# Designed miniproteins, single chains, continued (2): the designs that were tried, part 77

Each design is a single chain, and the fold is of that chain. pLDDT is the mean over its residues in the fold that is shown.

## One batch from the design tools (miniprotein)

Design m6658
Fold by ESMFold2-Fast:
Structure m6658 (fold): chain A 64 residues (1-64)
Amino acid sequence: SMLSQLLHEAYQQIVKEARTKGGKAALELGKKLAQEYESSDPELAERILRAGQSVADASPISKP
């Protein structure tokens, strides 16, 4: 479905953010993407937010 495609695309962006800037940045991106859909599709917004949280929790913490 189109909803699944939008969620997949958001997930890929969040994963890329985690890989380049870390889990906190991925969580922040997930929140921003979710806000874009809150008024039009709150279910999609919630799923995007959960994806951001999941990616952040699973992201390796790079310590200097």
Scores: mean pLDDT 77

Design m6659
Fold by ESMFold2-Fast:
Structure m6659 (fold): chain A 83 residues (1-83)
Amino acid sequence: SAVAEELLRALREGNAERAAELLREADKDPQKKQAVLDALRTAAETEPDGAEWALKAAIIAHEEGLSPELVQELLRIVTAAAR
């Protein structure tokens, strides 16, 4: 998904404003939301900083007042990736 790929880039680059825009877009569309969650799960499992990106996404989603479901799923990704 283009939204998921752009979100991973924004999180990797520390672009919180762009990440917030992409998370707001994903929160409004169930298919984009699922693509973002799947991409962050994969990144948390395969990338050294993937869990950090998922945590940053959770913080941004919470600060932007996005759906509790999105925030909770992002936090579950972080918890599953924790040592």
Scores: mean pLDDT 88

Design m6660
Fold by ESMFold2-Fast:
Structure m6660 (fold): chain A 75 residues (1-75)
Amino acid sequence: SKAAVLAEIKALLAEYEKGLIDMIENGASDAEKAEMAALLQRIGALIDANPEIKPAAYALLLEVEKKLLEAAAKA
């Protein structure tokens, strides 16, 4: 269902947000960068496989981007 796919994307985005904030605060290894890149690719693949949810998924991505920019400005 659309709700199930959005819930999965939201959960993956929460993991991505947490990982990126930790990397901003504590520094990032190449391995950690690769792990976050793989997570973002998984999110992108879910969005591409479910085009009907793209507007809602992009709104979630924009909220995560805002939080990451705020965290980076504070670090």
Scores: mean pLDDT 83

Design m6661
Fold by ESMFold2-Fast:
Structure m6661 (fold): chain A 74 residues (1-74)
Amino acid sequence: DMEEIKEKVEELVKGLDDPDPAVRLKAALELARIAKEHPEAITEEAIEKLKEVAKNDPDPRVRGAAIKALEAIE
């Protein structure tokens, strides 16, 4: 269900603010997967947050995952 996927996206966007870089990395990678499989489920808020993370996250792996998610969104 697309609505369930959108709810998952909202939770993952919250995960991008987690103090644990492992949680942020997992959230970014899962958003990248959803962006590739269900690009319509990625919200404008998620795109804005991914752009912020891609530029500003202290962990280069988290930044890379956010960039990959954004590249999946045409």
Scores: mean pLDDT 85

Design m6662
Fold by ESMFold2-Fast:
Order: structure tokens, then C-alpha cells, then sequence
Structure m6662 (fold): chain A 78 residues (1-78)
């Protein structure tokens, strides 16, 4: 799960010039976390969301920072 989150974040960072691609990677991250949660893997879901947020913050864009904040909030609510 953590590795999947990292790959999704890397894909989003690689496509920062495409707002639609960022939205798709955002949805993929949320979906992967939901699957982990439904499988009873709450800790793995939290780690994945936090890893995604950390990777997004590395990009330094305002949009990526906002998405990172949203993922951290989701992780805290699990």
C-alpha cells in the first residue's frame, strides 16, 4: 500500500503541468486508501495517504500543497 501511494504521488508530480492528470492521481490515491480501509488495513491506508502528502509537498506548487493538506486530514480521520 505505501509503495502504491508513492508511485501514485510520483505520477502526479511528473504530470504537474496537467491539471486533469493531478485530479486523476488525487482520485487514485483516495481510491487506494478506501480499498485498504475496506480490507481492514487502516494503518497502511494512513501511511499511504501521509506518504502521498509528503511527496506532493516536495513539488512546491500551491495546488500540490492543498492536495497534501487534504490527504493528511483524511489520514487523521481514519
Amino acid sequence: MKEIGEKIAEGAIANLDDPLALEVYHALGVMAAGIAKSAGKLDEAREMLRTFAEKLRESGTPEAQRLADEYEALADEL
Scores: mean pLDDT 70

Design m6663
Fold by ESMFold2-Fast:
Structure m6663 (fold): chain A 61 residues (1-61)
Amino acid sequence: ATAAEVEALGRALIREHGRRLSREQARAFGRAMGLSDEEAERLAELGDIDAVGVRALILTS
């Protein structure tokens, strides 16, 4: 597969499964998409759905 195909697959997997994944799993998907460690951590905190809302929920529980 090309890098673009792998990235598209990674984004699709995050959209379908990221909402049901732990922070650690979301980080792993970010890295699989070719994101840096810092970007993967940010993605794990934001959750691809509602960046502000998801981060607020993570900080409270």
Scores: mean pLDDT 53

Design m6664
Fold by ESMFold2-Fast:
Structure m6664 (fold): chain A 112 residues (1-112)
Amino acid sequence: SLEELKEKVREALEKLVPLLPEEVAEALKEITDEEIERAVILALEAPEEAIEKAVAALKSEDPRTRAKGIVLLVAVIFVAPELARPVLEELSKSEDPVVAHVARLLLELLEE
């Protein structure tokens, strides 16, 4: 159900917060239930578009935009894991250490 997917995303985000850089972690704590719902709905309706938007958001200099990208990638992991895997593997090789670190954490979530 939508509510079960939202709860799984919320639980995953709570586990990620202590492992992220402070600015991104603080932005992630401020993510609303409505933002999680929109991310899950987009992942369900258009998972490839969700991936594209999430990758662009992760490359932003704005911590809140990066946090929204993380929420969307977590939603795609639960909805369409096979689409998330190759993208996360590529992002884990990023020259941006924050992007690479986030991608490695999300790959660990995907293997659970």
Scores: mean pLDDT 87

Design m6665
Fold by ESMFold2-Fast:
Structure m6665 (fold): chain A 93 residues (1-93)
Amino acid sequence: MVDPGLLELEVAVAFVRASAGISKLMGDEERAEAAREAAEAGDEAIRALREGDLEAAREYAERVRELARKLRELGDTAGAKAAERAAELVLEL
């Protein structure tokens, strides 16, 4: 069975990536870039978790949390919530 926490994390990161695509289609390049960077940091956290590198995973989780704050400031509340959840899940695993 897939770890439910890891699956939820992958879904949260996919949602942040979808938010980046939506922002790009709407012409909001700053939101799109912040969401893209958050999704990339989330993917790196997932990779680190799979490799057993908990220190690297935590560092990427903090980067995702930082970008979640930026997304909230840019008005991407949905992307920010997904990024915040992704960071929380990494820190719980």
Scores: mean pLDDT 84

Design m6666
Fold by ESMFold2-Fast:
Structure m6666 (fold): chain A 50 residues (1-50)
Amino acid sequence: GAALLEIAAAIRDQLLHAPNPPSRATVQRLLVNAGYSQADATAVVDLAYA
């Protein structure tokens, strides 16, 4: 949905500014730890790394 796309865009922006950008697996884990479901975390990661 729109909310997941906005989150993915924000994560992509952070990755571009990171000196050592994390892997997809690391971002997925961070999203799950932040309260997102595993399915939503996977969707966000797929959008952010597209």
Scores: mean pLDDT 78

Design m6667
Fold by ESMFold2-Fast:
Structure m6667 (fold): chain A 83 residues (1-83)
Amino acid sequence: NAALAYYNLGKAYLAQNKPEEALAAFEEALRLDPNHVDAHSALAEFLKKPENREIARQFLERNPDAVHLKSELEWYEAFYLYR
């Protein structure tokens, strides 16, 4: 499945310390399958680190069409960083 292929590509980019490429790959996986549990889990895990949230915010400024990443970041900030 193409969504699974993009998810695996995103994981490979994270292993290579290429977070922006990883975010683009996970967004594509979620665009193809919005219910892809593994891609949602990978984004949630990525966003646990403050530096990665900054990378995600800067990525979204350049890629405003990344609606799934935007939703995941907003959910994370609302529920895990409130106080």
Scores: mean pLDDT 84

Design m6668
Fold by ESMFold2-Fast:
Structure m6668 (fold): chain A 63 residues (1-63)
Amino acid sequence: SEEEEARRLKRGVLTALRQLADIYPLQEFREIADKVLAWLEKRYPEFVEEFRAEVDRILAEKE
């Protein structure tokens, strides 16, 4: 179903974001996260708030 596909995509993106956070320093991660958020805003606006919250959590941990 479309709901299952959306849930699977969301999990994949969040997992990738966490992996990127482990690889890249704070500034580079922020730049990547901004690009991903811009992409999500156009394609999956319903996920933007949840994704932004995860980015904020990761940024707080990297400080």
Scores: mean pLDDT 79

Design m6669
Fold by ESMFold2-Fast:
Parts: C-alpha cells; structure tokens; sequence
Structure m6669 (fold): chain A 87 residues (1-87)
C-alpha cells in the first residue's frame, strides 16, 4: 500500500540520518517522521501531513536544532512520502 511504501521511505531516511547527522538532529527528524506517519495512519491528506511536517521542521531550524543539510534531506524525504500518499 502507499502507506507501507511511505513507512519504508521514512525508515530508510532515518537509518541514513543516523549515519550522517548528529544524535540531536536525528531526534528531531525521528519526531517529525513519526508525527507524519501517525497522521497518515489517521487518514489525513498528503497536503495536511506535508504542511504539518514543514511547520515542525521550520520550528526546529529556527530553534537551531537542525542543520540546513538535514533540512534539505528531510524535505526531499517528506516530498516523496507525500507523492506516494496522493497516489
């Protein structure tokens, strides 16, 4: 299903984050991805999920909790997840 594929993308992205980014950045990414998947399981639209995740990501970036490089990678991941959930 699209949800199972989105979960796989999130799991693969999180595994990659753990090898490249700090534990503090990984914690932020894990929380954002966990919330996105929870909303997807609740049947929320791809657009609502993406908007919610982008807002949380902006808050974390503004607070200095995540680097620009991590933001770019996570936005790509969230975009792929949203694309699958729209189909």
Amino acid sequence: SALEEAERIAENALAHFKTVFSPEEVAVVEEILREALRLAREGRSADEILATAQRRLQEAYDAGKISREAVTYLLTTLGEMARLLRE
Scores: mean pLDDT 86

Design m6670
Fold by ESMFold2-Fast:
Structure m6670 (fold): chain A 67 residues (1-67)
Amino acid sequence: MDMEHKEELERLMKILGLDLNLSNEEIKEILKKQGLGTAYDLAERVVGELAALKSSLAILYFEKQQK
């Protein structure tokens, strides 16, 4: 993947609240192991859970620093 596309993708993930370090290879590996439908659901679930955890941790970290 070109550097420009990588930075653009990272920017899009940040806008969507998905600023995660899941590589395209990791996603493909999950898809290959589970099959197309199940692997897709698994990947979406993992990304969603990590995004939610990151958001929760950011809120807690912000509050702790303010106190």
Scores: mean pLDDT 58

Design m6671
Fold by ESMFold2-Fast:
Structure m6671 (fold): chain A 88 residues (1-88)
Amino acid sequence: APPPETVHIEASLPNLEAVDELGKKMEKALEEGKRVLLTLSNLEEEEVKRKLAEYIGELMLKKVEETGVLDVEEVKERLKKELEELEK
């Protein structure tokens, strides 16, 4: 079996800029089809926790569509367009 496709990201989140940097690393890994394991530290600020939750939620939905759900969505979209062409 090939090496694990999982990337372990260790991140310190003392501020909102650290959340943005973490998001970029996660997005890159997810675009490559890798799984992401997060180890977070210094996550004490409530605004950072809230922004992280919002960001992960948005990124998760986007990546489910791009990596896991994209094939289903692409098939449905193509099928819808083919049906529309057949009706015209």
Scores: mean pLDDT 63

Design m6672
Fold by ESMFold2-Fast:
Structure m6672 (fold): chain A 88 residues (1-88)
Amino acid sequence: SDDQQIQALIDRVESALARAEELSKQDVSQQLADEISLTIDRLEEIRAELKDLLKNSGSISDITKAQFRTLVALGEVDLLENRVRKEQ
């Protein structure tokens, strides 16, 4: 169901938030620390949007846009993990 797909995206965003929060504990440059913080804020906004879609029946277009935004943000966390590893 659409609700099940949205819940799966919420679960992925919550997992990514936990990963980004662990990155925020690492000893890295101030610029990278700021970028991690901005990514956490973005993931929290996406989680709020997904929870709103779960409460209200969204259009296929709204769900598709939320999926793409989620995938982009997940990719940003992967890139941040790579950058943190290079600074360690």
Scores: mean pLDDT 86

Design m6673
Fold by ESMFold2-Fast:
Structure m6673 (fold): chain A 70 residues (1-70)
Amino acid sequence: MEEIRKRALELLEEARKLGVPEKTVEGAKKAIESGNKTLSLAALDELLKVVEDEELKKKLEEVRRQILES
């Protein structure tokens, strides 16, 4: 779980560099750092709606799946 969360946080920094709004990134970071599965999944779903980069989107979807299945 800790490695999955760390990976998710790294992907949030990549999303920030690609122009995703800082408020969206900060909200997702707080949700993921909370360790709450429902909040983390909701935050990743919001990110997936605004991320345009296909490779980052695939990585976010994979991390979302890992959190869902944990």
Scores: mean pLDDT 81

Design m6674
Fold by ESMFold2-Fast:
Structure m6674 (fold): chain A 67 residues (1-67)
Amino acid sequence: SDAAAEQALIDEYSQKGGKVGGHTGQDLADQQGLSPEQKQQRSADLSQKGGDAGAQNAKLFLQQQKQ
């Protein structure tokens, strides 16, 4: 169904965005000399933000395709 295909696309881009955000957070924490705990917090925060951005971009793309 279209709904299942749309959700799969949203989930895929959320996962990709989360992975990119997590890695970016770790790299930034390492560059700033942050503690392992702060690195984990930064990675988690940017992973969530990246996932949300990926999901939102996929949703906007799908909405544009319906017009």
Scores: mean pLDDT 85

Design m6675
Fold by ESMFold2-Fast:
Structure m6675 (fold): chain A 61 residues (1-61)
Amino acid sequence: SRNARRSNGAATAAMTTGGASAEQAQAVGKKAADGWSREQVKEAVLEAGATEEGAESAARS
């Protein structure tokens, strides 16, 4: 589904751009799939350690 792709994008951004752990990346991705807004996903990815650029990319996924 669209939510699953968005969830995957958030997890990938946290892992590849922020250096977050696999557990943190999966937790953020799960919350994105639960219907979080674009802004909530961006903030969660930033909190997980991703860069601003990575967070923007994840929020757009």
Scores: mean pLDDT 67

Design m6676
Fold by ESMFold2-Fast:
Structure m6676 (fold): chain A 116 residues (1-116)
Amino acid sequence: INIDTIVNELIEFLKSDNEDIVASALKALTEILSDDELFNKISEETQLKIASALSDLIPSSFLKNARVRNHLYSSLKLLVEKGSEKTKKLLLDRISRKALDNPFYGLLAASGIKQA
């Protein structure tokens, strides 16, 4: 079983209309991203898909749920710290477009990425 396959399934769960499914998928994704061995097995293409899916959750009403908010922040932080330069650039572009005034800008600044 390829780690990219598992991660792509979790990305599909992030598109759910069910807040509990989204929270559980975010938790599982955060655990995978926090594990250096598992992270190193994730392709850049899949990293970009994760970054895109997580960025799409930023304007979501689900952010009122502390579990969704906390795991989303943790996953974004891990991608900013461990992701490829292309992944970091995508996060900068997507976060800047979706929520100009949000705590994720501090995360981007801490990683040394310039904010537009």
Scores: mean pLDDT 75

Design m6677
Fold by ESMFold2-Fast:
Structure m6677 (fold): chain A 94 residues (1-94)
Amino acid sequence: MLVDRELRPEYVERARAVLPEDTPESVRDDAVRAIAQLLERADERGRGLTQEEIDALRAYLRSLGVPDSLVNETVLNLEIEEGLRLLERAVAKF
């Protein structure tokens, strides 16, 4: 119970949105968890994803057997999502 840390649902939902639908079902939960953990850590630090975190995610997804095309699409989707979040935050400020 105390050893199992649950990811916040908001980060899991964001991770699912950036992961391509063609991602193999056998690795999908592991991929979503890894992406959600990165998003949560970036938010806790008050900054976006670092290049080192993106490179580590690419290596991890490849180790799970995710095809390079889907790994590249996942990273692109993450960069687009982060850019949209920064734009939304800027527009919301009067």
Scores: mean pLDDT 75

Design m6678
Fold by ESMFold2-Fast:
Structure m6678 (fold): chain A 75 residues (1-75)
Amino acid sequence: SDLDKAYEALKAGDYVAAAEHLIRAAERDIEENGAANEATRTLLLHFGETVARQLEAQGHHELAARLRELIEQSR
């Protein structure tokens, strides 16, 4: 699943891949159910800020901004 891939990427320090899989999981949940499911929401709220900060530090500002939008929607 995208969540499993996001967690694997996060553990490997691959913040771009982690963000891409988290965003894909959240967007799919929103498309199918109108909101991120509990597992996706939990990962966004617990790891999303760390991932976004690392992306910003690496110059991936657009990806970080999209991730932050999804974090805010999940609060």
Scores: mean pLDDT 85

Design m6679
Fold by ESMFold2-Fast:
Structure m6679 (fold): chain A 93 residues (1-93)
Amino acid sequence: MSEEERERLFRETAVSLAIMSGYLAKKEANGEVKKLVEEAIDAASEYLRTGDPEAARRALELFEQASKKAKEQGNEDIARVLEAAARLLRETL
C-alpha cells in the first residue's frame, strides 16, 4: 500500500470505530449527553464522507463535551467510551 492509502485506511477505520463507540454510548446515555453524542456522530459521519478537518474538530469537541457531562452524571463507563472516541479522532488529525 502507498503512504496515502495507509493514511486514508487508518482514518476511515479510526473514524468508524469512533462512530461505533458513539452509538454504544448513545444507547445508555440520556438528556444532554445523548444530544451531544448524536451531534458528535453526525459530525464524525460528515468527516468520514468528506475528509473535512472542520467536521473532525467539531466531532472531537462534541465527544469531549459529552465525556465531561457523562462524568458529571456519574456515568464513568459512558465517559470512558466517549473519551476513547475522542482519542481515535485526534489520531486522524
Scores: mean pLDDT 85

Design m6680
Fold by ESMFold2-Fast:
Structure m6680 (fold): chain A 84 residues (1-84)
Amino acid sequence: MPSSEEEIEEVEREARELIRRTDEVMEEAEKLGKMSPELAAKAVSAKLLAVAAVVNAELGDLEAARASLEAARELIREMEEKVK
């Protein structure tokens, strides 16, 4: 079964991927002329949630870490739907 260290590393990997994905969506939005204040606000929120997930995982709150990753994924999905 995964150890606590493996679970923290998994959260860190997922958080880094979500931050990268957020940056890719923003880059695509700029290329397509689809930038908006709402999209920018969602990008900031998604990145903050990814950082919060890492912090919570390091503090041993894996439940809070997973909830933050889930919230970040939902925001990124909404951003991708707008950019297409």
Scores: mean pLDDT 84

Design m6681
Fold by ESMFold2-Fast:
Structure m6681 (fold): chain A 71 residues (1-71)
Amino acid sequence: AEEAELVAALKSPDPLAQGRALQRIFERGPAAVPLLDVAAKTPGLEPALQQFLRHPDPEVQEAARRALAKA
């Protein structure tokens, strides 16, 4: 999915759409870093976004930490 589609899914009121978008963002790794700020600003996504703090890529882990600090 394109970045715009993932952003739209994260802002969707549909929790299944949000969950699928978060899974795709996790799978994209460092390329998904800009989307972590959008996810952190979305109410109710903080518990799911915590998974990114344990991502195998250190760049993604640091980006998730910064995004969650801004929420």
Scores: mean pLDDT 75

Design m6682
Fold by ESMFold2-Fast:
Structure m6682 (fold): chain A 76 residues (1-76)
Amino acid sequence: MEEELREAYEKALELLEELKPYVPEETIKRWREEVERLYKEGLEAIRAKDGKAALEALTRLGELIQRMEEELKKAK
């Protein structure tokens, strides 16, 4: 779980960097804040041994990654 959450976080940060030339700075800032919040929530859930909350955070981060990938695909 923690490893999967870390991989998703790193992928999201990489996508944000790739998207910078193609989307408004305000959008990048909002998505970055969402990524950081979801990663923090997931880590807190793992530390609390709340598997449901940890899985929810990972799922939501994955959904954000899909949205960012779709936006990058449209830009290229």
Scores: mean pLDDT 84

Design m6683
Fold by ESMFold2-Fast:
Structure m6683 (fold): chain A 91 residues (1-91)
Amino acid sequence: MSIEELYKEFKTLSLEEQIEFVKDEKMPEPLLMRIALFDEDERVREAAIEKLKKSKDEKVREFAELLERFRETGNVDDSIRALELQAEVEE
């Protein structure tokens, strides 16, 4: 199943179920990265960013830090770098 398909199924869940699902350790990191970048609900995006900050993968942690920094500063370059890191993880 593609990350796009997984994301569509994820969005069929209730908001509370979406937040709990993001906390699941079996959640694939490329899906969490997609949620952090593109999800319309700020609470779900925040939960995904917090989960990604705890990742064992240095690139995934850097991605989360870049998104948090973009939210604080509005610097478009940080957003672009985060998108590049997502593409590398998804291959």
Scores: mean pLDDT 75

Design m6684
Fold by ESMFold2-Fast:
Structure m6684 (fold): chain A 84 residues (1-84)
Amino acid sequence: MKRKEKIDREVKALKTLVDFYEKLKEAGLEHRLSERDKKIVEAYRLTLEALETPDPEKFEELIQKLKEMGFDYLVELVKERKAN
């Protein structure tokens, strides 16, 4: 139970961060984001898409992209969220 609550909290935090960066982009402040920040936001967006997709082929594609980007901990988060 506690583990599922922690995962749900982490997913909510990812959504909050993505929303914050989207607001910065809408405000024309995209130039203030470093390439590292943009890569992290993209990884978070891919994580959220993987959690939402019902298509196993799209799921594997998104997981592969996350691994290629070096975000193995997000891959584990998605798999644990889907398994529980």
Scores: mean pLDDT 77

Design m6685
Fold by ESMFold2-Fast:
Structure m6685 (fold): chain A 94 residues (1-94)
Amino acid sequence: MDPELEKIIDEFLEKYDELVAKYPEFAQLDTVPKEKRKEILKNLAKDLSTLDGVIEGLETWAKTSSNPELAQYLRDMAELLREFKKKIEELKKK
């Protein structure tokens, strides 16, 4: 894997762990092992269209959620994924 891509994935996972720690009640929604999460992010980096769909889905779920804490968690997650996408696009731009 590209060392620059590895850094982007690792930075995302660190921020994701911080987000999960901030919203421990929603951590149970993520049943994916850490190793598999890294593989999923590698695949999303190769398919930005799928990543866009995930971001849009999270934003739509946040808008329709009756739970304000869940809505905020989903917005924060969508923001992390937008930053991830931006870094992947900048990496491909060089």
Scores: mean pLDDT 78

Design m6686
Fold by ESMFold2-Fast:
Structure m6686 (fold): chain A 74 residues (1-74)
Amino acid sequence: MQVTVVLDDGTVEVFEVSEESSVGQVGAGAAGLMGVKPENLEITLKGKTYKSTEEAKDVKVEDGDVLTATVVPA
């Protein structure tokens, strides 16, 4: 199962995920790639924005989902 993440610099990354994977897990991976803290990253999926990976940890991803990752300055 794969999801697409669009980073705030315009980079597009494809993540291999399982049916048990959460938006929070994908967001944490994106934060690591961007070199930012997960708490400073907003993730948007299906028109809903999560302010932190903690808020998204219980939200499951689906095959073919497209997420956007945006860095929020402190």
Scores: mean pLDDT 77

Design m6687
Fold by ESMFold2-Fast:
Structure m6687 (fold): chain A 72 residues (1-72)
Amino acid sequence: SHADQAIALARAGEPIEKVAELLIAQGRELGHGDVGERYANLLLQMDKDGASRDEIVAAVERARAQLEALAA
């Protein structure tokens, strides 16, 4: 899934913009594009504020859990 790819990229330290794009794609696929965009914006802000890789990974995992819960 796009969310699983986002977590893998975040763990690998890939650019936050790529992680954000995958969360937006996941949100759109699940019919919750607005929620995906909100989490993408949160991640971009966290990175700008100097959040650690672990904090970013945890935020992506929370985004996945919320998007999946909304789609269920």
Scores: mean pLDDT 85

Design m6688
Fold by ESMFold2-Fast:
Structure m6688 (fold): chain A 84 residues (1-84)
Amino acid sequence: KTYRVEVVLKEVKNPYNNEDATFGFTFPSEESAKLVKEALELALNGGPLEKALELIDQANLSPEQKALLRAVLRSIYRWREELK
């Protein structure tokens, strides 16, 4: 069984389909999925980036997956600042 976390960014449109921008990830463990979900929810709610990054670092993920998720978090914070 795999666990999926999906993020929908309101007011940021995907240029390829004109829908709200979305990111989806699948994880082999519920614990990793929960940590990633908490990090993404924190970012979307305007919480501190440092705490979101700590949650990703605690997840049992490959270095490549962690790097990708850190990039996604930074992109969310950048887009939230541009919208405000």
Scores: mean pLDDT 68

Design m6689
Fold by ESMFold2-Fast:
Structure m6689 (fold): chain A 65 residues (1-65)
Amino acid sequence: MEEEELERFKKLFEKLSGIKVDSVEYEGDTITIYVSLESEEDKKRAEKIAEWLGYMTGREVKVVY
């Protein structure tokens, strides 16, 4: 996976969720998004956006708090 694709993925996640991303890792076929979230509502939003992005890109996307 290209670094530019990961950066775009990060930007899209931040734009759609309103949540700032700490880091993004690509491991095998999985994209892991690391976020520092205190709000339960933000955590649920992050998970839904990650799931949607996974379906859109054909990758498995996980969120880690």
Scores: mean pLDDT 77

Design m6690
Fold by ESMFold2-Fast:
Structure m6690 (fold): chain A 88 residues (1-88)
Amino acid sequence: LPPEPLEISVTMDLDDDEKQDIVETLAYLGGRPQPWEIEWDESSSELLVSGDVPPDADRTTRSGSAMDKVFAQLAENPGPTRLTIRIT
């Protein structure tokens, strides 16, 4: 039986440079071209990022990144994954 898609939802408080790092990291993780849904809410200063992580994506933990906890979860859960990140 194929594994059920895993859904990973993360909320984090980040500065603008860390928010940019997340966008670039997600593009790398999903391969190219990877269509991520990115929405910026100026009124709440909140950024929402969502997308599907391909089964063959590099899910190895990247130490020292703002995404460390996300990559840790991806490394433990290989397979189809839906990723949603809320950044405040």
Scores: mean pLDDT 60

Design m6691
Fold by ESMFold2-Fast:
Structure m6691 (fold): chain A 63 residues (1-63)
Amino acid sequence: GAREALAAAFAATGKKTLSPAEATEILRRHAGGGREHVDWALRLSGKKTLTGGDLGGALAALQ
């Protein structure tokens, strides 16, 4: 699912954070959406880039 795809992307790139554009693209490919999850995570965290925890929290809250 989307959580596993995000974990794989972080592992493959060696990054600790993703840009909103990178996160949206990954979620679109694996969740059938993604912008709403990214917007929710940005609002909750107040950050310009997102960790796996931020995105995992959004997936848990929104589905």
Scores: mean pLDDT 70

Design m6692
Fold by ESMFold2-Fast:
Structure m6692 (fold): chain A 89 residues (1-89)
Amino acid sequence: SHLEEAERYRALAAEYRARAEAAIAAGDPQTAKVYVQQWGEAAEKAIGYMAASRELRAEAAEFVAESQRLWQELQAGIAAAEKAAQDAA
């Protein structure tokens, strides 16, 4: 169902976000970029299924806003990790 698919992609997005955050913390901005891309793809699918779900349709806009905020936070973390790597060279 659209509800089950939305829940699966939300969980997958959360997993990729956690991996991106771990890569940022480890000072690996290149690996973090890969996981941010995968998180973005999972989040887009989650948004699509939420919009198609009667149960989650009203939450789709809020999830879009949260995803945009998280994208900005992850990009800032990647930039900081890249700067730290450059400063260490």
Scores: mean pLDDT 86

Design m6693
Fold by ESMFold2-Fast:
Structure m6693 (fold): chain A 85 residues (1-85)
Amino acid sequence: MEKVIKEFKERAEEINRRIEEAERNGDKKALLEELRRGIELGKEMAEATIEFGKDDEELRKEAEEKLPKIIKEAEEWLKKQEEKL
């Protein structure tokens, strides 16, 4: 689990750095592409949190409740932005 968490953190940091570069360059297409990668990473993190069966029932319940909502809102926002591109 610790190795997986470190890998997710590294991927998140890479995506965030690319988002900053896209914003600095005014590259809206690149920005939306990196945001899509962020959503995909978020989905993987949500699945890992649920799948690894934490003994912490409250954390699992919170992840099952909140993560799908955040991911759905992000996907809907991203789709709307892509339609404007």
Scores: mean pLDDT 72

